# Ledger of designs, part 19: designed miniproteins, single chains, continued (2)

Each design is a single chain, and the fold is of that chain. pLDDT is the mean over its residues in the fold that is shown.

## One batch from the design tools (miniprotein)

Design m4634
Fold by ESMFold2-Fast:
Structure m4634 (fold): chain A 55 residues (1-55)
Amino acid sequence: SELTPEQRAELAVRTLLALGYSQRELAERYGVAVSALTPPFRRADLARIAESLAR
């Protein structure tokens, strides 16, 4: 089934972290706090990341 924007954002973040990208680098890229990149992810943080990915 089709993923929601928030589900796509979570999958993207989890994948990038698994590939060795730093939490700090991703936080700076998506405009969220470093703590926002530690599971479980908050909906508001995923929504903000999804907005960045939709640009």
Scores: mean pLDDT 81

Design m4635
Fold by ESMFold2-Fast:
Structure m4635 (fold): chain A 65 residues (1-65)
Amino acid sequence: GGGAAGAASGAEMAKGAKTEEGRKAALQAYRNGALGLDASPDLIKAGELQGEKGLAAAREGARAS
């Protein structure tokens, strides 16, 4: 469930990513969401790599996924 929401959150995090590692993690969340897989772990990882504000956004995206 929530594959489309996970894909959308991953895509937005990738656009906002300031680091290559954060962008790659966000793109992985996008791919998992697009495939109908649970994107939550990759969204949280992308958030961790982007700092506290990124982690808060990742938690919100994970709840939507």
Scores: mean pLDDT 68

Design m4636
Fold by ESMFold2-Fast:
Structure m4636 (fold): chain A 111 residues (1-111)
Amino acid sequence: MEEALDKILELLREIKQVLEDILSGKNPREALVRAARLVAEVRQILDELRDAGYISPEAYRELSAELDAVTAHLVAAMEALDKGDWEGFKQAVEAALQEVDRLIEKVEELK
């Protein structure tokens, strides 16, 4: 369990770094795709922890809901980028960063 939670924290911190780097304007589409792949990897590990009984159903529900929120914000950022809506793009990326920070805090509380 502890090793899997450490891996989730590592991935969440990498997602945070990718999203912070996006705001500097370097190839935002590719960075959003990378962030989405990392979120999918976190979800897979979280599902494995649930199935093994290493996290409570309540903890799984809370973390899964926040991962869904991150995914929704990444989708909104992609849609804003496709429309040339820089303000919407920036707001969606900032919202995703806020949710990732909340996820990091909650996962650290489980250790």
Scores: mean pLDDT 86

Design m4637
Fold by ESMFold2-Fast:
Structure m4637 (fold): chain A 100 residues (1-100)
Amino acid sequence: SIYEEAIEEILRLIREAIAKSKNPEVKALLEKTLKEIEAVKNDESLSDKEKLEESLKIIEKTAKEILEKFPDDEEARKLAAALIGKVVEIYNDAVLKEKE
């Protein structure tokens, strides 16, 4: 589905963010986020749309944690802003494609 494709793009984006991050604590937080979204993807009780919505909430929480824990790390702040921005774009594109 379009929502499954969106979740795969989000997972790819997180993996790229992990690879680019120089802060080991930010890497650990992103790796935890990756595992949480993989768990959501495998949750048979959720619809594909609900999986995407839950994934967005997880990313919003991660971005907030990065901003709160690393206020003086400009690279970490930029990474958090870029990550949430791209994920919101992916979500909006998926929702628009499924518009009735």
Scores: mean pLDDT 85

Design m4638
Fold by ESMFold2-Fast:
Structure m4638 (fold): chain A 72 residues (1-72)
Amino acid sequence: EYTSKEVLEKAAELLGLPVPKIDTPYLTVEAAKEVAEQAGVEFTPEFDPDGDGYISLASFYELLAQITQKLL
């Protein structure tokens, strides 16, 4: 199973984007908010439904989908 960090690194490599430096194996809500704001996507509590301060793999893919739609 991949961590959010591993998925982010692979996705960035495939898309030709710079990989953000993160110290944790999981993508934090703070890091996800910054990526969303840069792409013009509002970060809502729905991306962290259990309120644990980390974004799940499923929420990460949803965020990427919304970013892609905003950039088009």
Scores: mean pLDDT 62

Design m4639
Fold by ESMFold2-Fast:
Structure m4639 (fold): chain A 75 residues (1-75)
Amino acid sequence: ALSLDPNPQNYAAIVKKVPVVFKNYTFGQTPNADVLDRLAEIYLRGITNDKDFPDVIKALVKQDAKPLEEILTRH
């Protein structure tokens, strides 16, 4: 659940689901933006120490998700 803090057991599941959630997000839908906000915060916390962190963030932003870019910037 998105209300749970990421721990080592949940990290892999969250990382795998972020691209899927993003793919199902369409053009600035506010309800989906709230879900992405929660996932992006958890994702960023989980991958903060990952060497691929910058590349993952750039890939998410480059998919033309302006709301996601805002969410990631506001962390």
Scores: mean pLDDT 46

Design m4640
Fold by ESMFold2-Fast:
Structure m4640 (fold): chain A 84 residues (1-84)
Amino acid sequence: SIEDLKQQAIQAIDNKDLESFKKYFEQLVEKAGPRSDAVREVIMYALLYGSDEIREYIAKFIKEKYGLTPEQYYHHVWMEKNSI
């Protein structure tokens, strides 16, 4: 399920396991879509708590899918959540 994939991706971030993270994150994106809440939550968790390797992987994903830097993506998510 989407929830199981999200939890597995978060577990991989906690374990600093890039290969498992890539596997579960890519499956999560495939099933939920790159702009889903589940993918957004995993991206934000990776940016806040991930290893340098996981942050680099996520930075590349953000650039390829959104054309943004991690800092710009954080601002974008914050603005969407707190839109006036």
Scores: mean pLDDT 82

Design m4641
Fold by ESMFold2-Fast:
Structure m4641 (fold): chain A 63 residues (1-63)
Amino acid sequence: MSAEELKKRAEELIKELEKLPETVKVKILLDAAKRILKLIEEGKINESVIEALKKVEEELKKL
């Protein structure tokens, strides 16, 4: 997966979370998604960053 594709996924995830009510859980997921986006923008892409993105996407599906 390219850095550009990961960046788009993180940006779409942030947009979806911003549509939800500002609960503590949503705020935690937004913070995590924004941190992941920043790491992608800084070129610090590794397996842990990809796994973290997947976990936030999975948690969004549970909401």
Scores: mean pLDDT 82

Design m4642
Fold by ESMFold2-Fast:
Structure m4642 (fold): chain A 86 residues (1-86)
Amino acid sequence: SALATAAEIRARAQAEAERLLAAGDEDRALAVGLRAQAEIYEAMGMEEAARLAREAARAAEAGDLERAEELEREALEVAKEELLKK
């Protein structure tokens, strides 16, 4: 199921993010989380939300946290719209 796939992706991302946070790399930890969210959106068939989440991850890796937050918000709005389409 999509929920089981999401749980697996999230668990892998959490382990990697915890490793990066222990090393003091908050920006890369954020990017790992955003990339995992993109994989979850993709597994759910939400291609546009996945694309925006991947762009958010790249912005986070570049240290552009404002752009990362903006793109993450856009991805969530698009994902909600796709869910409302049933």
Scores: mean pLDDT 84

Design m4643
Fold by ESMFold2-Fast:
Structure m4643 (fold): chain A 94 residues (1-94)
Amino acid sequence: SAMDEAIRERLIEALREHAERSGLPFVREEAERQIAWIRSNPEVPALELAERLVRGEAVLTELLRQFKAPERLIAAHEAALALLREILDEIRAR
């Protein structure tokens, strides 16, 4: 639907903007991978995409903390998780 397309583009732009603002190569590579996955899976509903992205980022962020990853890397993933949660909340409020 047009709404699903709008949500998909919103998720893609959010991931792109986050990667650009972070300035970290790892964050950029992860964002590019997520964008490619969204582009390759048009059959997955946009809400489910947002939920999957939030769950994946939450798990990764927790693992990075447990393995004592560099503080800057943890902060970048926490920021990405917060942004994805904000978008998911916006989608759910519609």
Scores: mean pLDDT 81

Design m4644
Fold by ESMFold2-Fast:
Order: C-alpha cells, then structure tokens, then sequence
Structure m4644 (fold): chain A 92 residues (1-92)
C-alpha cells in the first residue's frame, strides 16, 4: 500500500505543478484536455485504493492518503485530522 500511495502522491504533485503553470498562462482548458486520460486513471486508482483501505481497515494508509491529497490540493491540516478521526470512530 505505501509504495502505491507514494506513486499516487508523485503523480498528483506533478499534475498540480502543471495545472498551476497552465493557470498562469490561461491554458487550463488545454491542460484538462491533454491530461484527461491521466486524470481518469488517477481517479480510478484512488477509488481502488479507498476500497482496499476500507476492506482492510487500514487507518495508517487512510492517514497517508489524506496527507497526500491535502498536500496536492492545499487542504487545511484540520480537515485531514477531522476525516481521520471520523474514520477511526467508524472502525471502532
């Protein structure tokens, strides 16, 4: 799981950097069209990872996933912590 999450984090980081550059150049539509297939693959992989995390009740993998998504989308740390706390209660 960790290696799979680290690969996903790297893909999301690169995609975010390209999106920010496209936004600076007013090329967001071109970015979305060019990266449509890669985005769909990432969304599918994310869905499969979430299903595995829930099936295995892997709190640590869920924490890593939330941290990676937080870094990629500049999500507040408090939102990540709240989601993790909710998941822990669900597993209790």
Amino acid sequence: MKERLEKLKEKLRKLREEALKAQENNELDEFEEKNKEEIEKIEKELSEILEEIVKNRDIEAFRLLLEYLGEAYDAPKSSVEAALAAFKKYLA
Scores: mean pLDDT 72

Design m4645
Fold by ESMFold2-Fast:
Structure m4645 (fold): chain A 82 residues (1-82)
Amino acid sequence: SDAEVRAIIQAGQAKLAAGEPLSDEEVAALDAALAQFREKILAQNGSPHTLENLDEADAQFRARIEQARAAAAEKALAELLG
């Protein structure tokens, strides 16, 4: 459902905003939810501006996921060294 897709996206955004890494299952669920959301937006408004905005939003989300993973890896390494 649309509410379920929105809930998945919001949960992922909240974790990333808190600096928490997403599990592989959470990343897969978020990718599926974002793909569904993208398809709906493009079906309703397929303008070049909409496509550019969606591409930018996806790139930003990808960067945030990678940043959280890198931070978690550094924390794990610091715990191993301490």
Scores: mean pLDDT 77

Design m4646
Fold by ESMFold2-Fast:
Structure m4646 (fold): chain A 73 residues (1-73)
Amino acid sequence: DKLELMKQRLLELGLFTPAQLARLRTLQELLDAHTRKTVEALRQELLALGHSEEVADDVGEAVRATLDDMRNS
């Protein structure tokens, strides 16, 4: 089951809790949620480390583009 394998991988990466993953019913919803949450979590982490909003936005956009490319591959 591709959805279950993706959920396990996301748990390994620490990006989602089991409860959050249980709400996602399709691979498409999972990938969309993963991309959005990963970008936002990374932006918040960069801001917490003292980086500027410009740096956080630039890195977030690069990560979003990479995840979108992987999703469409």
Scores: mean pLDDT 70

Design m4647
Fold by ESMFold2-Fast:
Structure m4647 (fold): chain A 85 residues (1-85)
Amino acid sequence: MVSEEEKQQIRSMSLDELMGRAYDHYLHTLRYTSLGTEEGLKRAQYEVDIMKTILEILKERGAPQEVIDLVQRLVDESQRAVDYA
C-alpha cells in the first residue's frame, strides 16, 4: 500500500524523474518476483502500486501519450509478473 506521504513526494517530481522512477520500480518488481518468496511478492506488489500512482500523476499532468503508454506497459508487465509468480 502506497502511503499518502509517498504519493505527495511523487507528485513533486519532474516528468523525467517520474519516468526514471517508474523504470526503477519495474526492475525491482521483476527482481522481487524472481525470489519465489511471499515477502518478495508483497514487495513486488508495492512496487507495482507505486508505478500505478506514477501513471495516475502522469495522466493528471497531461503527459504526452507516448509517455503514458510506456508507463502503462511497465505497469501491465509488472502486474503480470506478480500474478504469475
Scores: mean pLDDT 84

Design m4648
Fold by ESMFold2-Fast:
Structure m4648 (fold): chain A 94 residues (1-94)
Amino acid sequence: SSLKRKELSESVPRRNKLALEAVERGLRKAAELLKQGKEEEAELAEAEGLVEAERLELEELEREGAPEEEIEAARRALERAEELLEEARKRIAE
């Protein structure tokens, strides 16, 4: 699961420094939670960081007046990140 998430984040180059920092914060928090045996909470932390990163990248593309296809791709990336967040929340709630 971690390899699949890594492949997804690596397939889309991070251009926004704040977006990179958001991913890094999520990954650091997830690593700390994993050391405590809190796997579901670690997945949530990682997903929260990814959602923040995709939102920041979309905001930058909209601000720059990027082509519609790039904005649409960023919206789809954000939707996918939100789906991962919902799945992580569901696992904690169960």
Scores: mean pLDDT 78

Design m4649
Fold by ESMFold2-Fast:
Structure m4649 (fold): chain A 83 residues (1-83)
Amino acid sequence: KLDKLMEMVESLKSKRPDLYEKAKKLVAEGKSEEDILEELFLLRSDTMSRDSRYVLAGVAVALGVHKAADEILARVDREPPEV
């Protein structure tokens, strides 16, 4: 599971080095796959439109990262409407 997560993040290394470095740091800290995915989803969410964040929350749920989905949705509900 964790190895698969790292492979996915590594595929983004050239396009999203921030996600790669964050994932490496969390792995080094001994974080679980769920905790790593939560942090990566939150970092990704901060760069996305409101509509895209709802889609991202759905992806987090599909991957079993419910904490990330809940936090993304909570943040979207508190933000002013975005284009």
Scores: mean pLDDT 68

Design m4650
Fold by ESMFold2-Fast:
Parts: C-alpha cells; sequence; structure tokens
Structure m4650 (fold): chain A 89 residues (1-89)
C-alpha cells in the first residue's frame, strides 16, 4: 500500500498536470476528459484503491496524454485518458 507521503506526491503531480492542461487552448471535450481522469486518479490513490504500480501507470498515462495534447495529437491523447480512467476505476 502507498504511504501518506507517496499519495501526497502523486496528488501534487496530478494537480500540476491539470494546471498545465488548463493553460492549453484544447477542445472542451478533451479538457473535461482530462479533468475526469485526474479526479478519478486522485480519488483512487487517496482511498488506497491503487497499488504503487497502478498509481505509476495511471499518472504516466495522464502525463503522456498531456504531452500528446501539446503536440496537437488529440485523438491519441483521448485514448490514453480513457485507458487511465479504466485503470483508475
Amino acid sequence: ELSVEERVGYVLRLIGLLIDMRNLKAPKDLLELFEEAVRLAIESILTGKLSKEQADQVVDLIEQALALVKQGKYDEAKELLKQAIELAK
């Protein structure tokens, strides 16, 4: 199980990714999907639902999705966000 320090670290990283995403002029549907992925990831990490491996995978998928959004690869970003949401459930 994740320590309190590890959970806080993941949550802060996810909040940082969300702030970066909100600063991009991305389509509304993509921003809403990104916000849902971050919300579910934070909830699942804080409630102890995810292992360390699963938390690392979810955060990595959301981080990769943000990188794809910055490249204008919106469809690829959406697929990674959907994968992150499914893993975080």
Scores: mean pLDDT 89

Design m4651
Fold by ESMFold2-Fast:
Structure m4651 (fold): chain A 69 residues (1-69)
Amino acid sequence: SLLDRLREAAEGALAGDEAAAEEVQRLASGLVSKGQVSPETAEALGRAVRARDREGVEAALARIEQELA
């Protein structure tokens, strides 16, 4: 699923993989374009990934999971 791929990419980004960070941005943008996730939630995820903020990433992913449910 897109959510599973997003979680995998976020994990890689937190480990310092720049390619994984770019994949997070692409996947989150895709979810926003489909109307499945709010732009605010996607932006929060992007900021947390860029800052290597583990708690912020976890919180943003939880919001995405809730919006997809």
Scores: mean pLDDT 84

Design m4652
Fold by ESMFold2-Fast:
Formats: structure tokens, C-alpha cells, sequence
Structure m4652 (fold): chain A 74 residues (1-74)
């Protein structure tokens, strides 16, 4: 849906900006709309976020990459 796409787009923007508060808040919304179609869109931004100096951004990236692997395996 347009709303789901907007949530994913906002989350990717927050990851790029290294906005830890926005990343933490938007991560919960992303988890609620997450499907296999989002794997390609989220994989590279999340991998890049693993190198973030912010521990909240890194922890969120690690958690969501694990969820993407669960979706890929299903």
C-alpha cells in the first residue's frame, strides 16, 4: 500500500541520516508492514547501517536483518 511504502521510505531516510530516534520509532512500524517484497529495498541500507557509530542504529539494523532472513527462509 502507499502507506506501507511511505513507512519503508521514511525508515530508509532515517537510516541514511543516522537519526537514532527516528530509526527506533520507525522500526516498529516497519516490523508491522514487513514482507518478502521489502527484502531487496531494505538489505543494503540495513547493511550500511551496521557500520553506524550509533549503537541504537546498529542494533536496529542487526535485528531487522535477522527478520529479513526469517522472511527469506520462509
Amino acid sequence: SARDRAIVDAFVAALRAQDALAVAVLAEDVKSVLTREHIARLTEPLRAALGSPDPVVRATAEELLALLEELRAA
Scores: mean pLDDT 84

Design m4653
Fold by ESMFold2-Fast:
Structure m4653 (fold): chain A 75 residues (1-75)
Amino acid sequence: MIEELRRRAAALKEAFRRGLPSVDESDHPLVEKILEAYDAVIDGDFEKARQLLEEVLSQTYSPTLQAILEQLKKL
C-alpha cells in the first residue's frame, strides 16, 4: 500500500542521514539527490521520485534504492 511505502521511505531516509558523516565530500551532489528522492516518495510525488532514483541508480548501485524504484513502477 502507498502508506507503507511512504513509511518505509521515511525510515530509510533517517537511516541514510545517520550514515552521512561517513560519506565523501565528492559524493554530496548524489547524497542530495537521494534525500530529494526519499522526500518525493514521502510527499507522494512518485513521478519525481522515480526520475531522481533513475538518475541516482545510473551513477551508483544500491539494492535499497532499486527496491523502492521497483515499488514505484508497480504503482
Scores: mean pLDDT 76

Design m4654
Fold by ESMFold2-Fast:
Structure m4654 (fold): chain A 63 residues (1-63)
Amino acid sequence: SFEEKVQLARERMERDPELAELSREIGERLRRVGDGTQAYLEALKAGASEEEAKALGERIANS
């Protein structure tokens, strides 16, 4: 099952600190990309141009 695979992955990260750190870095990057996408959509809703919204989203995603 998916839940069983997640549990096995967590146990592997507990035993390998390099894998745990890599997983954390990937999670942080995905979070920033998500935050940038949300900012882009909110800017468009607020009436910003697509160019301005993209610039804001990219700036947040790369922070």
Scores: mean pLDDT 80

Design m4655
Fold by ESMFold2-Fast:
Structure m4655 (fold): chain A 68 residues (1-68)
Amino acid sequence: SELEKRAQSAIDFARTMLETLPLSAEERAALQAQIDAAEAALKAGDYERAYQIASDAMDRMLALQRAR
């Protein structure tokens, strides 16, 4: 479905940001746990929740980047 594809794309993009952005070990661990939660939601078929969690992780990473 389109919602599933959108959620998967958001998770993939969040993972790419996590791998490329300069983050502390603590920030990285917290964001990885958040992305893992998005993947769990996707696996459960909750595509809207998966997308929301991944989007929140991306917003958090952008906010941390702007604070540097």
Scores: mean pLDDT 87

Design m4656
Fold by ESMFold2-Fast:
Structure m4656 (fold): chain A 80 residues (1-80)
Amino acid sequence: MEVVVKVPDGVSQEDIDAIKEAVSKVDTSTTEKAAEGLEKAGFKVIHIGSTSLVVRTPRGTVIRLSVGEDKITIYGGAVG
């Protein structure tokens, strides 16, 4: 699983590392499966889109993720 950071604004290295660790163990074939796996890893799912998630990390940072083929992309900031 590849994790790509395109917009690092508001995202710490510790948040990036937590996402990388969590997604290495998560089925990301759908946003729903990705959301369930992230919640099991201690993330709070705020919004589930067709191709994106908004999550709060265990440390309290709100991050937008894009769920793609074998890839998670971090866009930073909270996006509705």
Scores: mean pLDDT 76

Design m4657
Fold by ESMFold2-Fast:
Structure m4657 (fold): chain A 69 residues (1-69)
Amino acid sequence: SMDEKIREILKKAVEAARNNDLSTLAQSLAELKRLVGLPPDSMTRLASAILDPSVSVEEVYELLKRLLK
């Protein structure tokens, strides 16, 4: 499902951020942007949450749903 694809991309992005793997993080964010079509400001907010080590994948997903209206 679309939700499962989004969750997989978010897990990869969060893991890449924690490992300071900027190439994988950039690739995951580009895939997510193409999949959900978020504007740049919303992508910046999402990326900030992904980079925050106190924020879980589930919390990032809930933020994404709010950014989608």
Scores: mean pLDDT 83

Design m4658
Fold by ESMFold2-Fast:
Structure m4658 (fold): chain A 67 residues (1-67)
Amino acid sequence: GPAELAAVREEQAKLLAQGIAEYVFGVPAETKVVSYTDTELVAEAVAGGEKRKLLYDAKTGEITVLE
């Protein structure tokens, strides 16, 4: 039902954030999803003791590291 679909989408957003963070930093990262839509993902990542905010544009595939 709708609740199961929402749970699946939340899990997919977490997996996407994890994959993007590990791709960007090249090391295992702790991630937190800030917001997720069909066109954009905003996440916070901690890798190597450093915290960064990441913006992913699903339309272009562009990853922006925010300070």
Scores: mean pLDDT 78

Design m4659
Fold by ESMFold2-Fast:
Structure m4659 (fold): chain A 77 residues (1-77)
Amino acid sequence: SEGKVEVTFLNSNNEVLEEGVYTISELKKKLKYPVLAQIEGTDKVYEINNPEEFEELIKKAGAAKLIIKSKNEESVL
């Protein structure tokens, strides 16, 4: 995908690891699934288990920033 998304990555303690703008295709490849993802300004947390579920979240988020945290690992990338 040629689209871009703004993301804040958190560790298991909810501390910011990295923030940036990523291409969707690069981010899909680098994420260590499963991850927990939230659309900034909303309270719903989505469990994302694969790249296809990530693309569906991106469609739902539109231009909104994502907050991404690893479910089972210290690192999300």
Scores: mean pLDDT 79

Design m4660
Fold by ESMFold2-Fast:
Structure m4660 (fold): chain A 88 residues (1-88)
Amino acid sequence: DKAKKLAEIAEAREYLEREGLDEAARLLSERYGIPYEEALRLVERWVEAQVELETLLLEGKISEEEYRERMAALLEELRAEIERVKAA
């Protein structure tokens, strides 16, 4: 469900803005059992990529469908990186 994925992305962004990168990294570290430094790196990369995609959407350089697809791919990449760090 594309609408559900968009809502989850919007919620994640609002959470990061409200709680800050440090708190988000701490919670990610605690939830997945990965080192704080790795969690912070992942959160920072995710936020940077998300801001870039939102900027492209606002400038009309990508469609809403392309934005949704790229954000979904970004979330899958984040999940894969978490699993990689857990396996290391």
Scores: mean pLDDT 75

Design m4661
Fold by ESMFold2-Fast:
Order: sequence, then structure tokens, then C-alpha cells
Structure m4661 (fold): chain A 96 residues (1-96)
Amino acid sequence: DLDEILARAEKAAKEKEETSSEDEKELARLQLEILRRVAELARRYGLDASLRTWEDVRARLLAAGMSPAEVDAILAELRALQERADRVAERIRAKR
């Protein structure tokens, strides 16, 4: 359930603000931003809530009538956020 995932992510981000390192706070914020953007697209275009692959999201947005240029722009933004999140996660793992 996407709403449960969002609620847990928001709670995690709030908890991280008080007790976590700056990297953990940044990761929680980035993950929440990605989830919010995907949820908005899913609700607007009647998509199944799929967070597994960007290609699945792209195919569904195209099927819903979005232009290839609009889809590519949205996915580029989401991929940039995911790449930032992955970099922060790698820093957290390296510091263990």
C-alpha cells in the first residue's frame, strides 16, 4: 500500500531529524521526496503503485497518454533524486 509506505517514510524522516547523522537525515528526505513524486504520478494518471523500475513507470505513463518528452523529463528528475539517495546510502554504509 503506497499510503502506508508514505506514512512510514514521513515518520522515519521526522525521527531521523532528531536522532540521526546528517547523511541519514538527507537519505530519509530524498526517499520521502521520491515516494511523494511517484505517488502523485500514480494518483494523477491512474497508475499501479510500482516503485520497482523506472522503465515500468515510463511505459505506464506513455500508455496513459503522456508525451515521450514529458515522461523523459519526469524520469530524469526522479533518477537524479534516486542517484543522490544511492550516493548518500553508500556513504552511510562506508562509515559503519
Scores: mean pLDDT 74

Design m4662
Fold by ESMFold2-Fast:
Structure m4662 (fold): chain A 87 residues (1-87)
Amino acid sequence: SSELEALKKEEKELKKLPIDSEEDKELLEVEIELEKMILEGTPKEEIQKKTDEIVEEFKKKGLEDVAEKIEEITKELLYLKENSVVV
């Protein structure tokens, strides 16, 4: 439950970005995909690898702020996943 709460908070952080372009919609789809991977039990390393690939694609488009936001959200999601296991 705490993990789901964290995912929802990270989703709100993404929504703070102006959703006025196709790029913003793609960003939301990426975030949802990462959340699904976590819920499906995908290993942390696989999620991180996928995020790194997506981040590089956004950087190539010149959307560095968006890429950094995705990276930060993924790190927070993985941090919470790890800490919920060890608590």
Scores: mean pLDDT 69

Design m4663
Fold by ESMFold2-Fast:
Structure m4663 (fold): chain A 130 residues (1-130)
Amino acid sequence: MLDRLVELMGRAAELATELLQAISDGSSPERVAELAEELARVLEELSRVAKELGAEETSRLFEETARLAREAAKAAKAGDMQRARRLAGEAYRLLVEGLSQAVRWLREHYARSAPDAVRRAQEVLSKLAG
């Protein structure tokens, strides 16, 4: 379960980066919608795994990020690329907050028992945040 949380954090970070890059590169609305929908699915799974581990605040942040990703996908499908860009940017900022909160929660509960998982989660956050 803990390894699954860290794996999903990494996948969410990669998809969020790809989504922003696709928007910046002027990719098709279909491609932007596809990436945003995939990001939302990964975030929904992340929220469930976080909740199962007892990280309720982290779960709530990922659920809210998934909602923004879903809204970005809907905007892209409607051809409103300005709205899609804004919503994707909001989802990215909230994802950084959610991953930061997840890393804090992991340090508090797993620093002694699973230091490797904590380190991997920090690496995911560092890559996304710069």
Scores: mean pLDDT 88

Design m4664
Fold by ESMFold2-Fast:
Structure m4664 (fold): chain A 97 residues (1-97)
Amino acid sequence: SDARERAIEHLAEALRAAAAGDADAAVEHILRAGEAAGAPEEGRELAREVARLVERGLTDAAGEAIATAISLLQGGEAPGDALRRAAELARRALEEA
């Protein structure tokens, strides 16, 4: 759907921002992805955990969480579930660091 494609495009921009160490840009793009997908709360959860990873220099872990959300959305997963699973992955990476 157009909404799903827009969410994926925003997450791809978030992935680039996270790789560059830009937490603010990564957050903005993830929030836009959540709104586009109709899952703004799950978008906020993912943005929070990704920001924490990027701020700690854990940019690879942040990228892996965002890439997981993209992959799940491309596979047809419900957007709220895709973003929630990505947030859980990011949280686990923070706890293990």
Scores: mean pLDDT 91

Design m4665
Fold by ESMFold2-Fast:
Structure m4665 (fold): chain A 87 residues (1-87)
Amino acid sequence: SLEEELLKLVEELIEAIKNKEPVEKIAKIASRIMELMNEMNVPEEEIEKLERLLLQALIYAEQGRYDEALKLVEEAKKLLEEILKKM
């Protein structure tokens, strides 16, 4: 399902940050998450909240602040799980 693919991508994003993967790889995973949320017709306000968290996480990763990036992605995961529960 698209829901299972989305949750898998979030776990891949968490692992990429934990492994300090190149920002280009992290950004590609984040972009795919955003694309899939749009395909699933997630409400625009919820997409905007998730996008803000993911964008800030990318900024922290670019700065080498992977622990702070990880906290934001984990927050995004919790928000996504709540969104999917209500769909």
Scores: mean pLDDT 86

Design m4666
Fold by ESMFold2-Fast:
Structure m4666 (fold): chain A 77 residues (1-77)
Amino acid sequence: SPAEQKLKELKDQLLAQYRQLLAAIAANAPRSVIDALQAQVQQLAEELYNLAIKNNFDIEKLEKELQERLEELEAEA
């Protein structure tokens, strides 16, 4: 469905932005750059969860999958 495609796109965008945030932190980027990337990650996460709630997706499964993926990215950083 279009909602499932959008959910996948938002999840992919969230993970990509989170990877950029972790890279910026590792590079000791200016605080303003880190804050901007963190704000983008938060906005994508809110959009993802709002879409999931609106379309009655399995929120618990989504949260567990996202948490595992974020932890994997942090371990690689």
Scores: mean pLDDT 86

Design m4667
Fold by ESMFold2-Fast:
Structure m4667 (fold): chain A 65 residues (1-65)
Amino acid sequence: MSGEELFRRYLLPWIRAGEGAPDVTPGALSREEWLRMLQNGVPGTAIPAFGLSREEAEAVVAFLE
C-alpha cells in the first residue's frame, strides 16, 4: 500500500472527524516524530497508535515530505 493510500485510510478519516489531529503541514513534525506517532501514537494525547509497521510509517512520511 502506498504512503498516500495509508494516509487516506488511517489518518484522513481521523483528521476529518476533528479528533485532535496533528499539524499535517509539511515540515511541522520531524521525520522521527512522524514515524513514532504513526507506529505508537502519542501517550496521554488524542493521537492513537495507528498500528502501522516501520515500512508503512516511512511510506506515509515519504508521501508527506
Scores: mean pLDDT 64

Design m4668
Fold by ESMFold2-Fast:
Structure m4668 (fold): chain A 87 residues (1-87)
Amino acid sequence: SMLDEIENLLLQVRLLTEHVVGRSLPELTELVQQAIEALEAGDVETALEIVEKMRELVEEATKDAPEERRRALLELLDRTEALIREM
């Protein structure tokens, strides 16, 4: 389902960000869980606000990472946001 695809994208953002920075990011894990809970509740507006917070955290955490890795993460976030807006 579209929800399953969005949940997988949110988890990929977390996994790839942690891989890029070389450490766990508990705040990102919590945001991913909150976004999934909002989506399961049908709260699209709250989910979009959480994805924006995830974007801010990812951009700050990866600011010194290679451009190609940052671009891949931002493209995943853009795709996630686009799919949520279609719900």
Scores: mean pLDDT 89

